Designed miniproteins, single chains, continued (5). Designs and how they scored, part 61

Each design is a single chain, and the fold is of that chain. pLDDT is the mean over its residues in the fold that is shown.

## One batch from the design tools (miniprotein)

Design m18099
Fold by ESMFold2-Fast:
Structure m18099 (fold): chain A 86 residues (1-86)
Amino acid sequence: MKRIRYQTLAEAARKALLFAKNEFGVDVEVEPIEYRETEEEALEFAKRMGKKLLDTLKNKLTPEQREAVKKVISKKAFEEIEKLVS
């Protein structure tokens, strides 16, 4: 089901954001994971988490720190997050 896929991507993005916050002291607010009943709600949550991750990578991290954060999740998950936010 697409809802489960979106939930998984939101959880991956959150894991990467928490890593950046804890390891590099990035000032970013990480929302708790919440169950989403509809596919549309899960998609919007995944987009919001993915956007925060991409904004953090672009604006708050050095190139070396970005590579470390990207390694927290799979390359496939990262690529799917980028496509979802676009």
Scores: mean pLDDT 77

Design m18100
Fold by ESMFold2-Fast:
Structure m18100 (fold): chain A 58 residues (1-58)
Amino acid sequence: MARVYLVDGEVIFATTEEVDSPNFLVVPSLDDDEVIAALKEKYPDATIELLGRVELPL
C-alpha cells in the first residue's frame, strides 16, 4: 500500500517498499507523522496535501 500526496503541485507516492522512482518516497512506516516528517525533510517549503491511499501493483 502507499499514500498519495500532492507536494507543491506534484503527485508523490509514499511507500514502505523500496522503489527506484523520482515520484516515490520510501518511508519506514505509513504513519502520518513519519510520512509528513520525511516529506518536510525533502521538500521543506512545499505545501503538502494528502490525497488518499492506494494499493500499488508492484
Scores: mean pLDDT 72

Design m18101
Fold by ESMFold2-Fast:
Structure m18101 (fold): chain A 80 residues (1-80)
Amino acid sequence: SKKEELLKKIDELIERVKNSSLTPEEQAAFLAELERLKEIIEKNPVDALVDIMPGLKMTPEQALELLEGALEAVERSKKL
């Protein structure tokens, strides 16, 4: 299901953050946002997760894509 797909993706990103070369402060910030998004996804039915959520101003999938992109940008900046 869409909900299972999103939860799997979040768990993969959480693991990626924990295994990254980010500082403890950067890891904590990403983990806090990912855990918040995970809670939103777990507490809502699938039909609510395919629409724009007022608190996010976007769909949960779009919010997850933004977090993934932000993590990749931070990781790339540390290689320069």
Scores: mean pLDDT 80

Design m18102
Fold by ESMFold2-Fast:
Structure m18102 (fold): chain A 78 residues (1-78)
Amino acid sequence: GLLAAFTALEQLRRYKADPSVTGEDGIESLRRGAQQSPMPSDQQHLLQSADMIEQKISEGDSVADALRSAAAMGFEKG
């Protein structure tokens, strides 16, 4: 959903400004958002985005590309 997309875009912006920001920082932000969200659909979308970032990085994608993919998925499912 849109909340997951905006969270991924925020992490991508941080990564572009400071490349020391890791994919783990993005994943943690999405998972914290899921834990704090009162809406089951928002929790599900945030967790799916975090899982997608982890999966794409494990497949050899860059942190930036994984974050872009998560953001795109959030907008498509929003």
Scores: mean pLDDT 68

Design m18103
Fold by ESMFold2-Fast:
Formats: sequence, structure tokens, C-alpha cells
Structure m18103 (fold): chain A 103 residues (1-103)
Amino acid sequence: SMLDQFLAQIDALTAQALAAIASGDEARLRQVLEQYRQLLLDILNSDLSDDDKIKALEALAAGLEAVLAAARAAGVSEDIILEIEILLGLVRIAIGVEKLIAK
């Protein structure tokens, strides 16, 4: 399903981000964060039901929370940490909007 494809993409990006953090590759981490941003837009613009969009966005938020925790623990640059925090904030806003629409 389209939902299963988005969930698989989220898992892949989360693994790539965590690997970049572990290796100290901040340039790669920035590239993965741009892919997360594009994936957020793809989910929002998809033909998924509102309930499935919420599921995909909640999975995306969980992945970004794991990336944020790892980045903070590894001492990643403050500007990249802020970038992750902003992206996570946008995902959380999107979840709130989708929940409001679904009612």
C-alpha cells in the first residue's frame, strides 16, 4: 500500500540519519533532513486517507525524535539540531491539522 511505502521510506531515512550521526557526517545528515522535508510534503500531498496520513506523520515524528535524541547525544552542530527541531515541529503541526480535518 501507499502507507506501507511511506513507512518503509521513513525507516530507511531514520537509519541513514542515525548512521550519519554515528560517523560524524554532518553533510550527509543535512541531505537526509532535506529528504525528510520532501517526504513530509509527499505525505501531505498524497491520496492517503486522513487516518493513514496521521499514521505516516506519527511514524515520521517518531523517527525525527530518535534522530534528535541521537544528534544531541553525539554533539551535532547546534544549527543542525535546530533544523531537526523545526522539522519535528512542522510534522507535529501537520498531525494536529490532519486530526482536526478528520473530525
Scores: mean pLDDT 91

Design m18104
Fold by ESMFold2-Fast:
Structure m18104 (fold): chain A 105 residues (1-105)
Amino acid sequence: SAAEREAMIKEAKEKMPGIVEETIKWLKEKGVKEEDIEELKEVYKETEKDDPLLRTAKLMAKLTVILYKEGLLSEEDIEAMLAMLSKVFPEIAKELKEEIEKLKK
């Protein structure tokens, strides 16, 4: 598990800038609001000093909220993301669930 975690951290660190750039490009092509794209960019900046896996989790949570607002994710997609995040970062999963629940009201 330690070797697997170290490999995941290295891969996340090396691939993250390219993944974020391609994600922003894709969101713009899907017509996502510039304000939501700026929020994603802000999370990327604010998490620069975080552990790469924690940074990935925070970016995935923010992206999930954006995609849900645009109608691009099903309830099943949201539940799958929450299940994945809750195994490693339960507080991030909790915050994501609360933000999604606010959008449903």
Scores: mean pLDDT 81

Design m18105
Fold by ESMFold2-Fast:
Structure m18105 (fold): chain A 73 residues (1-73)
Amino acid sequence: FQEIFDRLQAEADANADGGEADVERLTRRLLREGVGLEEEEVEALLEKMRNPSLPLTEKVKRAIEKIKAVAEK
């Protein structure tokens, strides 16, 4: 799952014309439109990734499962 995030970040970087704000925006768009995550799942997942000590919530679990499903197809 972390490898998938790295790939999404790399793809966002390739399409960004600006700084970190554009990369973050494109990453969120790819997660929502490419993977099919809901806004709340994207926010929970990004927060967990920035702070790994946060508990693994149901929203984060759902996000990870959706990402795995897309990666397997």
Scores: mean pLDDT 69

Design m18106
Fold by ESMFold2-Fast:
Structure m18106 (fold): chain A 69 residues (1-69)
Amino acid sequence: SAEVERLLAEALAAARAGDVATAIALARQKSELDPSRAGEIADRLGTLAAILGDEELLAAMRELGKEFE
C-alpha cells in the first residue's frame, strides 16, 4: 500500500543517514500495524543494510522478519 511505501521510504532515508534507531523503529511500527508486510519491510531494509555495511540494521531486520512469521 502507499502508506507502507511511505513508512518504508522514511525508514530507508533514516538508514542512509546513519539513524539506525529511527529506521528500526519505523520498520517495527509498520510491522505491528500490518504484520503481513513485515517480511517485505525486513527484506528491503536488510538489502540496504547489506549494501551500506550496516551490520546492526541487518541483524535487526533479520530479527523483525522472524518475529512476524
Scores: mean pLDDT 80

Design m18107
Fold by ESMFold2-Fast:
Structure m18107 (fold): chain A 77 residues (1-77)
Amino acid sequence: MLAERLAEFLIEVTRVGEELRESQDREAYEKRVEEIMRKLGLTREEVRKLFRGEMPEETIEKVAELLLPLGLELARK
């Protein structure tokens, strides 16, 4: 399901961002993000709609449920 792929994308991207946080290597981060998107079959538009809350409510709700605990933990390191 799309929501599960979007949640997996955000989890993987968050992990990569955390690994590269100290180096602040934007190029490495962007390459890893593109690789994850291609691996999961996600388009830039789908990812963009997710961040803007423009996805169907059911999809947003499921993604938020899966990511809320992880997002809070990562934001509050």
Scores: mean pLDDT 70

Design m18108
Fold by ESMFold2-Fast:
Structure m18108 (fold): chain A 110 residues (1-110)
Amino acid sequence: RSPFPDVTPQDKTSLELAMEKTGIESVETLVGAVLRAIADPVMGEAASEAMRKLKEEKGDDQDVRDSALAAIGYAILKKGLRATPDNAAEVAEELYKLGLELYEEVEKEK
């Protein structure tokens, strides 16, 4: 049903839950991956489009932002996902779907 592992519910932030679901061990690692993605204009455009779609679907809440951030980090660090001019739309759709799935998993743990 979900590709992300189950986590025992605890008094954790949405970002901490999203990081556990994605296997990202530190905020520094997550931020570094996202900043590298945004530094690439094509990947930055794909990530921005995914975030825009997720905000339209679920609203502009902290949980949505944290889930999108962790999904971008997961795609880069764990899946090796890269946007090129030829695949930017497909990468944006994949990032949106990962963000949506991660948001639903984080909401279940609250």
Scores: mean pLDDT 77

Design m18109
Fold by ESMFold2-Fast:
Structure m18109 (fold): chain A 64 residues (1-64)
Amino acid sequence: MDAVLEKVKKTIEENKNAIANLSEKQRRDLAQMLLRRYDPKPTEEQIEEAYKAILEVAEKVKKE
């Protein structure tokens, strides 16, 4: 659901500095946990999209 993804992406941006310090496993786990706060069974597409947002934010912080 677009509304769930939007909320998750906003949470990722708000916590970008903490996310940059996470391990790869923690980043994967975070994507699923954030989605499950709003939807008990997120789709694989939603999980992939949230994980991509986490990776983009982590890269942004490293370049700053």
Scores: mean pLDDT 77

Design m18110
Fold by ESMFold2-Fast:
Structure m18110 (fold): chain A 57 residues (1-57)
Amino acid sequence: SLSQELAEQQRQREERLAQRKARIKEELAANKDIHVYSSDTPEELALNEELRRMAEG
């Protein structure tokens, strides 16, 4: 059903965001700009901005 499909999409999205967060932390630890990928979602782009802001102060 659609509800099951949406639940699976939600889980997959959460896993992807966790992986993205780890990548951003690595980029920031290297004192480099956060790399934007063509496949990035709006949620991932918002996470980039938030983590960059925190690192920059």
Scores: mean pLDDT 72

Design m18111
Fold by ESMFold2-Fast:
Structure m18111 (fold): chain A 64 residues (1-64)
Amino acid sequence: KTYTIDLTATSSVEEAIAEVDKAVAAGYKELKLRYPGVPSVIINAVEDHIALNYPDVKIVEKIG
């Protein structure tokens, strides 16, 4: 099953990365990212963090 991370609820790269880490710690391997109006620096940091630290985790949908 998938987990949706709503990046519009985060105020910083640190908060956004923490939400990813929480989802992965909870056992989710498929993530949906929701980011309408979110700065690209936050979106890119989240995508890079997942790619570098969690090779078994996939971004299955992007909602911008």
Scores: mean pLDDT 84

Design m18112
Fold by ESMFold2-Fast:
Structure m18112 (fold): chain A 81 residues (1-81)
Amino acid sequence: SEAQEAGRRGQEEMERHLDDEEKAVEAAVEGAKKAAEAAGKELSEEQIEEVREMARLRVEAHRRGEEAMEREAEALEEALA
C-alpha cells in the first residue's frame, strides 16, 4: 500500500541519519506525514510530537549500542590481559 511504502521510505531515510539527530527526526516526521496523507489522514500536533520522540529514542538506542560495543571490547581486553 502507499501508506506502507511511505512509512518504509521514511524509516529508511531516518536510519540513514542516525548519526545526525536533527536529520533523523526530520526524516521520521516527513515519512509519518506522507504515510498519513497516503491513508487519507492528517497527523495532529500531538502525533507529530510522538513521532519526534520515537525518532529521538531510536537515535539514543543507536548511540547506546555503539557505547555498549565499546564497553564490551574494553571489558574483553581487560579480562584477557
Scores: mean pLDDT 80

Design m18113
Fold by ESMFold2-Fast:
Structure m18113 (fold): chain A 72 residues (1-72)
Amino acid sequence: SNEELLEVLEEMLELLEDPRLQASHPEDVIENLRESIEYLKEKIRRGEELSEEEREQVLGSLRLLKEVVASL
């Protein structure tokens, strides 16, 4: 559901606030990812549905981000 997808996007934003991530990665990379997440959140809030492929990409990005943070 869109509600579950919003929870995933919020979790990604929380992971991006990790100070170790901020110290180990370029600021532009972190900001670009944050802007992309905020764009998707706004899209959902406007009543637009993400495609099944887009949803899978979001879930894959969450998994990757969790692995990156866990390796810090």
Scores: mean pLDDT 79

Design m18114
Fold by ESMFold2-Fast:
Parts: C-alpha cells; sequence; structure tokens
Structure m18114 (fold): chain A 90 residues (1-90)
C-alpha cells in the first residue's frame, strides 16, 4: 500500500496501478488501494478505463464521488461543477 502511494506521489503511475491492482486482487474492499488505482489511471489520461474499473471496485458512494470529481476536473470542469456532476451518479 505505502509503495503504491509513493509511486503515485512520484509520478510512477504504471507502478502505482500494478501494486494497487495486486492489493485489490486479495482485498477488493481496500479503499486506499481503490483510490490509488483510480487516481493513477486518471493521471495517465485513461479516464474511461478508470471510470469502468472504479465502478467495479468502489464500495462507497463517497469514494465514487471523490473519483468522479477528480475525473471531471481533469476534463476541464470547475471543482463545484465536478462535485455536482459526480453526485448525479448516485
Amino acid sequence: LEEAQKALDNGDYDSAIEIAQKILSKNPDNKEAKRILGTALVKQGKIEEALEIMKDYVATDEDLIEFLKRMYIHMGASEEVAEENARRWL
């Protein structure tokens, strides 16, 4: 988990994705690993892939909102518009 977060913080998105997926294969309810995975995929520009994967792994509405908000911000939305749009998925 800490190695996945460090990879994400250092911009090593490929390693962050690989480590997070490995954690989730054993612990699919690990919220930290889900957040790292979604964030890394968004940072790589794989927004559609990130959305599909995060829907499958997200256990809580709050985690989904946080992920979707980040995705919409990357697509050019303001923080307020991103949050509103993210909540529409609930």
Scores: mean pLDDT 71

Design m18115
Fold by ESMFold2-Fast:
Structure m18115 (fold): chain A 69 residues (1-69)
Amino acid sequence: KEEALKKIEKLETEKDPKERLELIEWLKKNADKLSLEEVGPVLAKLSEDKDEEVRKAAAELGREVLILT
């Protein structure tokens, strides 16, 4: 959980879309350690991301977390 929260913090400030994608993929694999309340604000911000792949990955992460709740 601590590691997942650190990944979320890094994702908020990361300027490289490739790094953001890697962080989102890691969070998807660890979605069971996250609540929708913890990822919701980041997902809302990522839904407005300039990179199409980042927006798609964020939507997928949101679905994974929602399914596990």
Scores: mean pLDDT 76

Design m18116
Fold by ESMFold2-Fast:
Structure m18116 (fold): chain A 64 residues (1-64)
Amino acid sequence: SALDEVLAQGRERLLAAKSVEELSAAGHETVAEVRALGLSPEELARAIDEVDALGAEAAIRLGL
């Protein structure tokens, strides 16, 4: 699905981040792409939770 593609690309961007600034930018970009999909409020909430989880994974990778 389009959502799965956005989340897969977002995960790649977040895991490629090398600084807090890059991680923040990647997170904001991924959330913007998720919001552009026109999801239902319930699907949007779940998608944002998934982006937050991906960001947490990336933060651990950076040693944060």
Scores: mean pLDDT 84

Design m18117
Fold by ESMFold2-Fast:
Structure m18117 (fold): chain A 75 residues (1-75)
Amino acid sequence: SAELREMLAKTMEALRQAVEAINKKDEKTAIEYLKRLIELAKQAERIARELGDSESVRLMRGIIHIAEEYLKYLG
């Protein structure tokens, strides 16, 4: 699906931006990108579930879990 590919690309870009902010020790920016990452990953999970793409569902759930745990660690 073109929609799933686009959403996965956006999710991976948000992950890259979150990691960059973490590396720069910019907690405020890291929190903003981690929240965006969770939002995009939840959208990608819904699309993947509709398509029966169990691998993408599992990957998105993993990203959501790690991002949520990191947000708890930061705040």
Scores: mean pLDDT 90

Design m18118
Fold by ESMFold2-Fast:
Structure m18118 (fold): chain A 60 residues (1-60)
Amino acid sequence: MMTEQEKQDLAFGRKAIERLKNNPKTTDKVIESMKEAFKKLLAERVYEEFMKLLEEALAE
């Protein structure tokens, strides 16, 4: 189970994904930079959940 802090970190990630999804100038380089940044910021298990959310959002 996630801690309260990890839930907040994931919520921040969700906001970042929403902003990225709504930006018509989002490039693959921007997506890769975001993946690297969140990989460094998030615990491994939280990063895996973030990646699932990101892939789902981009598949729409």
Scores: mean pLDDT 75

Design m18119
Fold by ESMFold2-Fast:
Structure m18119 (fold): chain A 86 residues (1-86)
Amino acid sequence: MLPEDASAEEAIAWLEEQLLKVKNPEILSKLSLILLALEVLLKQAPGSRTIDLSGTPLEKLLGKSSVTLNELMAEVEKLMEEDEKL
């Protein structure tokens, strides 16, 4: 499990490992959007723990215009649990 205080780099590494286990294409697509958001965050603000989702498909998925890294990783864990049940 990813620690609550994980960095964006650690989150990306963990998420890349999870993507290899995903069986459902819809879950894979959602996780790929999250991975892209984390990569954009690292490029613009490597030390930031908050991700701006405004105008992205993730804003609709999460119902928020911004999320913390921990909130985003919790959503990843929910999607992985859904994939395992399918």
Scores: mean pLDDT 70

Design m18120
Fold by ESMFold2-Fast:
Structure m18120 (fold): chain A 80 residues (1-80)
Amino acid sequence: MLTPEQERLKFQVMHGLERLSAEELVKLLLSDYSLEELKEFLKKLKETAETMKKENIDPEGLKKIEEFIKILEKEIEEKE
């Protein structure tokens, strides 16, 4: 079961992805947040995705979150 904080993170990412492409959402986050804040966000989101995978929570949502994580991680690496 996801913690309330993990459910909120999942909701925020999924809600963003309904309005924007993964690439557009990543660009928005890069403009609004520091690299350190995004690294912390990425770490928490990866932990949320791992729990979702282990406990079989929302498999379709998990796929979208994993794609978003991959794009965000690549963009963070390019900014380092």
Scores: mean pLDDT 83

Design m18121
Fold by ESMFold2-Fast:
Structure m18121 (fold): chain A 78 residues (1-78)
Amino acid sequence: MKSALQLQLLLYEALLALETKDGDKFDKTVKELSKIRNEDESTVRREVEAQTKRLREAGMTVDQIQKWIEALRKQLNE
């Protein structure tokens, strides 16, 4: 099974891809989340879209999401 950190990394990567309009990256990340969580891609897409909206309402920026991704990758390498 994937660690909670790996799931969180994939989630933030999906959020970043959606915010930056990177459809290919978004599709790949949603497929990985779908497989790990044993959920349909449509369910995962809906959840990522909802989380993106909430983060935006909380004043979260693309730069902050990118920094979180970098921090999580660093943790997973150690």
Scores: mean pLDDT 78

Design m18122
Fold by ESMFold2-Fast:
Structure m18122 (fold): chain A 73 residues (1-73)
Amino acid sequence: NLEDTVQSLKAAVLSNDTEELEKQLRTLYSFGEEAKPIIDFIDVDKDGSIGPVELAALRKALSEDPDALEKLL
């Protein structure tokens, strides 16, 4: 489910697990509209891609507010 995917994505981002991160990002995109608030939060420049800059920003956001992603559910 989306909630479990968000938790797995968060863990992968914080642990720098690139393989798991790619897996969870694919799963997140597969939810479509349900995942849009989370995708929009991560894709800060709105270009439709999540790169190193977006991942660094996400890590910083999670360090400042550990529940940032769960608040979007």
Scores: mean pLDDT 74

Design m18123
Fold by ESMFold2-Fast:
Structure m18123 (fold): chain A 69 residues (1-69)
Amino acid sequence: SPRPPSVEEIKEQIEKLKELKARGELTPLGIRYLERLEEIYERYKEDEEKFLEEVEKLHREAIAEVRAE
């Protein structure tokens, strides 16, 4: 079962997405997702409950955007 990601796991995901961006392997939607994820991390990294809520919201919005393309 998928476990909710920790703040540390999201930080690792941000670094992986930055590496993909540096290699030119991210789509425009992926780049936008990374930028929004970094904003959430910087704003809410000290508030785990709010951080996880905002990450879940972003994830749902990103899935909807991919399905609309």
Scores: mean pLDDT 76

Design m18124
Fold by ESMFold2-Fast:
Structure m18124 (fold): chain A 78 residues (1-78)
Amino acid sequence: MEYPEEVRKAILEALLKNPVPTDEELDRLAQELGLSKDEVRELFLDAQAEIMRKLAEKGVKKLTDENFRKAAEELLKE
């Protein structure tokens, strides 16, 4: 499913603040974006998959907060 760029950026920004969102945070994002909680969860999983793919392309062997943040920032610039 193809979502507006603004939705993708909001999810990436949320991951930059908290990579493990709480149930309450998912509910708030769903309300802000006009989506269901399940849709927001799917978008978080998709964004995490994109970040992990970006890290793999860079040959990153260890996942760190710094590497995760840099990959998310690169995706936000796209």
Scores: mean pLDDT 75

Design m18125
Fold by ESMFold2-Fast:
Order: structure tokens, then sequence, then C-alpha cells
Structure m18125 (fold): chain A 62 residues (1-62)
């Protein structure tokens, strides 16, 4: 993956923690973003009950 993907994954993780997402879930989303798997990251966010967050994650990967 690109070096930039690691920074994006960390940013996504900490943004989600600030938004009140549990750290374990935020960490999984961050790892998926680092791998370029924005659909997988969106699925995790949606499973937490945030359809808007999942949509944001998919749009972020465009």
Amino acid sequence: GKENLEQLGEAAKYSMIEAGVPEEAAEKVGELVKNGDYEGAADVVESLGSEEGAKGMREFGK
C-alpha cells in the first residue's frame, strides 16, 4: 500500500475515537483503510449502526 494510506488509516481511527466509536472498532477501520479496503471499513462502520459514517468512508475512498 502507499505510505499515505497509513496516515489516512491513523486519521480515520482517531477521528472515529473522537466521535465516540469504541477504540477496537476504530482500530479495525484504520487497518482496513491502510489496506485500501474502504468497502470493508464501511461495513464495520455500518455494523456499528452508522449508515452515514459508512457512506462517508466509501466516498472517502473515491
Scores: mean pLDDT 73

Design m18126
Fold by ESMFold2-Fast:
Structure m18126 (fold): chain A 91 residues (1-91)
Amino acid sequence: LEKEVEEIRELIREGRLREALERAKRLVERYPESREARIAVAEVALEAERRGDRELAAEARALLEEAGGTEEDYLEADIRLGIEEIERAVA
């Protein structure tokens, strides 16, 4: 799980959001009760929205809703993406 989440985050950093979504979808299918898997889907949704990919963002949000995602999952994803942006800015 942890390794798969990190691979999804690497794809997000590279802008490979479709591949990130496909991996996140497989992750929630394999671990349907995992909050970490739902947060990974939320991270893809937020990053797609930030990049203007409305179709991908909508698909990711729909997947998260089907997986029982909550507003807390989006908040956690937003925090994690914010930390990544800060780390990239100071590197």
Scores: mean pLDDT 77

Design m18127
Fold by ESMFold2-Fast:
Structure m18127 (fold): chain A 72 residues (1-72)
Amino acid sequence: MTAEDVLEILEKNRENAAHPKAAEFSKLLAEAQLKGVKIEVTMDEENKVVITSEDEEIKKKLEELIKEAEKA
């Protein structure tokens, strides 16, 4: 599935530590969707998050937030 699966992963990390990246990820995704930017967030067979978007800058920002959340 899309954005909800990624949010669940970020939320689990927040349970162990206050992680602001989960909130920032959700905010950025919502802002992009409100602007009409198509964003698809999926998971591959290895549970790696894959982000697809026509806006490469937003895609890169979302990927950075996921990597930061995984470090926590």
Scores: mean pLDDT 67

Design m18128
Fold by ESMFold2-Fast:
Structure m18128 (fold): chain A 103 residues (1-103)
Amino acid sequence: SEALARLPEEVRAALREYAAFLSKHHDTGPDADALIESAARHLVAASREELERIIAETEPRAEADIAAAEADPSLSAEEKELVREMARLELRLAAALRAWLAA
């Protein structure tokens, strides 16, 4: 994963935690390594403006997803927990990208 090696440690750690989450939930996700490699390539190629856009869109979306899941009576407690875990991973990645841009 050459693209992963080009990213800061905080971003690599966030993407690897994503891969671990996806591997645990194999019935709901694509091949984790391929997805993370694709994401890493996108982030390495992204402009400063694109990274800032990703951060600005990620934080309110993660909060909205949690609120929507908690308000949905059709979702099980396990499904609601998966939404919370995904949102935490997205917020962690956004924080890592913000730190990278500040460097």
Scores: mean pLDDT 80

Design m18129
Fold by ESMFold2-Fast:
Structure m18129 (fold): chain A 86 residues (1-86)
Amino acid sequence: MKISDISELKDGQYIPNAKFVKQEGDNFIVEVNGVKLKVPSSYAAILDENYKVLKEGETGKLLSLGDTPLEIVSGDPDTEVEIKQL
């Protein structure tokens, strides 16, 4: 699915290969397939395979905890991303 076709992640949806770039205020900055996304930290968790919170630079699961809006900061909006359900 193209990243530009995704307005939000629903509760329990996740992107499995999200790199945690940094936290910027109340937002996570993550990178998926070369696209940088800004995600409200109140609506999302960034977790490894053992459900531990990722450190910056680590790759894991960007999990939606509600209706999580995705904002494209940089990269190709036609980039394909995988969305899974818990």
Scores: mean pLDDT 85

Design m18130
Fold by ESMFold2-Fast:
Structure m18130 (fold): chain A 75 residues (1-75)
Amino acid sequence: MKEKEIDISSLKDKEEFTVEIDAKPDVKYVLKGFDAGKYRIVSIEPTSTEYEIVGNKLILTHPEEAKVKVTFKKL
């Protein structure tokens, strides 16, 4: 499986933001640069998206080609 890192640290001062990923099958996406103690994940679309939170990283995969949207909100 291919792995791609996405740094979202430029978004860390917003109250709410959405990250869009043009997901491909057989690719693992690693979102980094957010503080899991300061932000919560409010939604991940489509709901068929598999994800895992490991520390301050969000790891996600999708079985088909899809636009994945992850919405974060400041605590």
Scores: mean pLDDT 79

Design m18131
Fold by ESMFold2-Fast:
Structure m18131 (fold): chain A 90 residues (1-90)
Amino acid sequence: SMRKEELKKLIEEFANESDPEKQKEIMRKIAELLGLPEPKNGREELDLLDIIAEEAIKLGMSDEVIDAFGSVLAGFERMRRRIEELIKKR
């Protein structure tokens, strides 16, 4: 269906996007397409990412899931390093 093709395109775009603000915009578009509410906090963002991963797997896009979550994990590692540096300066 057209909706399935649009979802695939958005998931591929998300997997290849490195800008956090653009990643959030793509996530909002995916949420809208799936009929889900826009996430209001980091926990709801993680819940949405889990739903996106499940939908991508159903579409046969396991490689895109690995690429997308690899980027998210890299983002968390950068944040963790910044927090550790702030702790060391106290």
Scores: mean pLDDT 76

Design m18132
Fold by ESMFold2-Fast:
Structure m18132 (fold): chain A 88 residues (1-88)
Amino acid sequence: SAAAERARLEALVEEALAELEPKAEEALAAGLDPVAVMKELLEELARLFRERGEDLLAETVEAAVRAAEGDAAAAERAEALGRELDAR
């Protein structure tokens, strides 16, 4: 059900945030570039999704990061993957 999928996604996000938030806070406190910190955070989020068997979520995040770097093919890929996620 949609409710079960939502609960599962919320649990994955909560676990990812518990792991990644302290790392992001330390990097920002050290004066690192916020854009670079966000990129690293998103790449690590994709890794965590992949470890949990959430390949579609991982690929969507990876494509979004590449799109943000100016990769037009990755932007098109991210839109296609986002539509697949919305259809589920």
Scores: mean pLDDT 76

Design m18133
Fold by ESMFold2-Fast:
Structure m18133 (fold): chain A 83 residues (1-83)
Amino acid sequence: MMEEAIKLVEKLREKLRELGVPVSSLSLEDLANIWIDIVSKVKNEEQIEALAEATVSTLDLPEEKKEEVKKLIKEMLLEIKKL
């Protein structure tokens, strides 16, 4: 579970880097632990979508990048939920 979550976070971080989005200075393990804890508290896919929306809204992103970043975050969260 943890190793798989770390790989998912690393994949998201690389995609965000490719888009020119600033990435967190936290370790992949710390980020994986944070996202596992958050996802463990969500009950359904609608809450995951709302969480991805809220996460994107806290990032200082250009409007044209928000939808793509939201999709990437949602994909990671859904995959972590399956673990």
Scores: mean pLDDT 78

Design m18134
Fold by ESMFold2-Fast:
Structure m18134 (fold): chain A 92 residues (1-92)
Amino acid sequence: SMAEKAEKLIEKLRELSEKLEKGEISVEEAAKELAKLLEELGLLEEAKRIRELLEQGKEELAVAIAVETARVVYENLPMSEIDKSLAAYKAK
């Protein structure tokens, strides 16, 4: 379901954000992980865009687009704000 896809994406985004803040992964590595997650979720065009930016050496822009894609997926879920909040809470 879209809710399950959003929950998985939010969980991975949280993990990557924490690792980036702790310096455990690079911006490039985070962007690669996000591209893989988007491919797994069937967002192939979005994943391709991120990989193209990485090939151009635009790692920060690649992460920014990945985060924006995650936000758009989450916001366009056909569910109430309460249900979205519960999905995000479970992703912690």
Scores: mean pLDDT 70

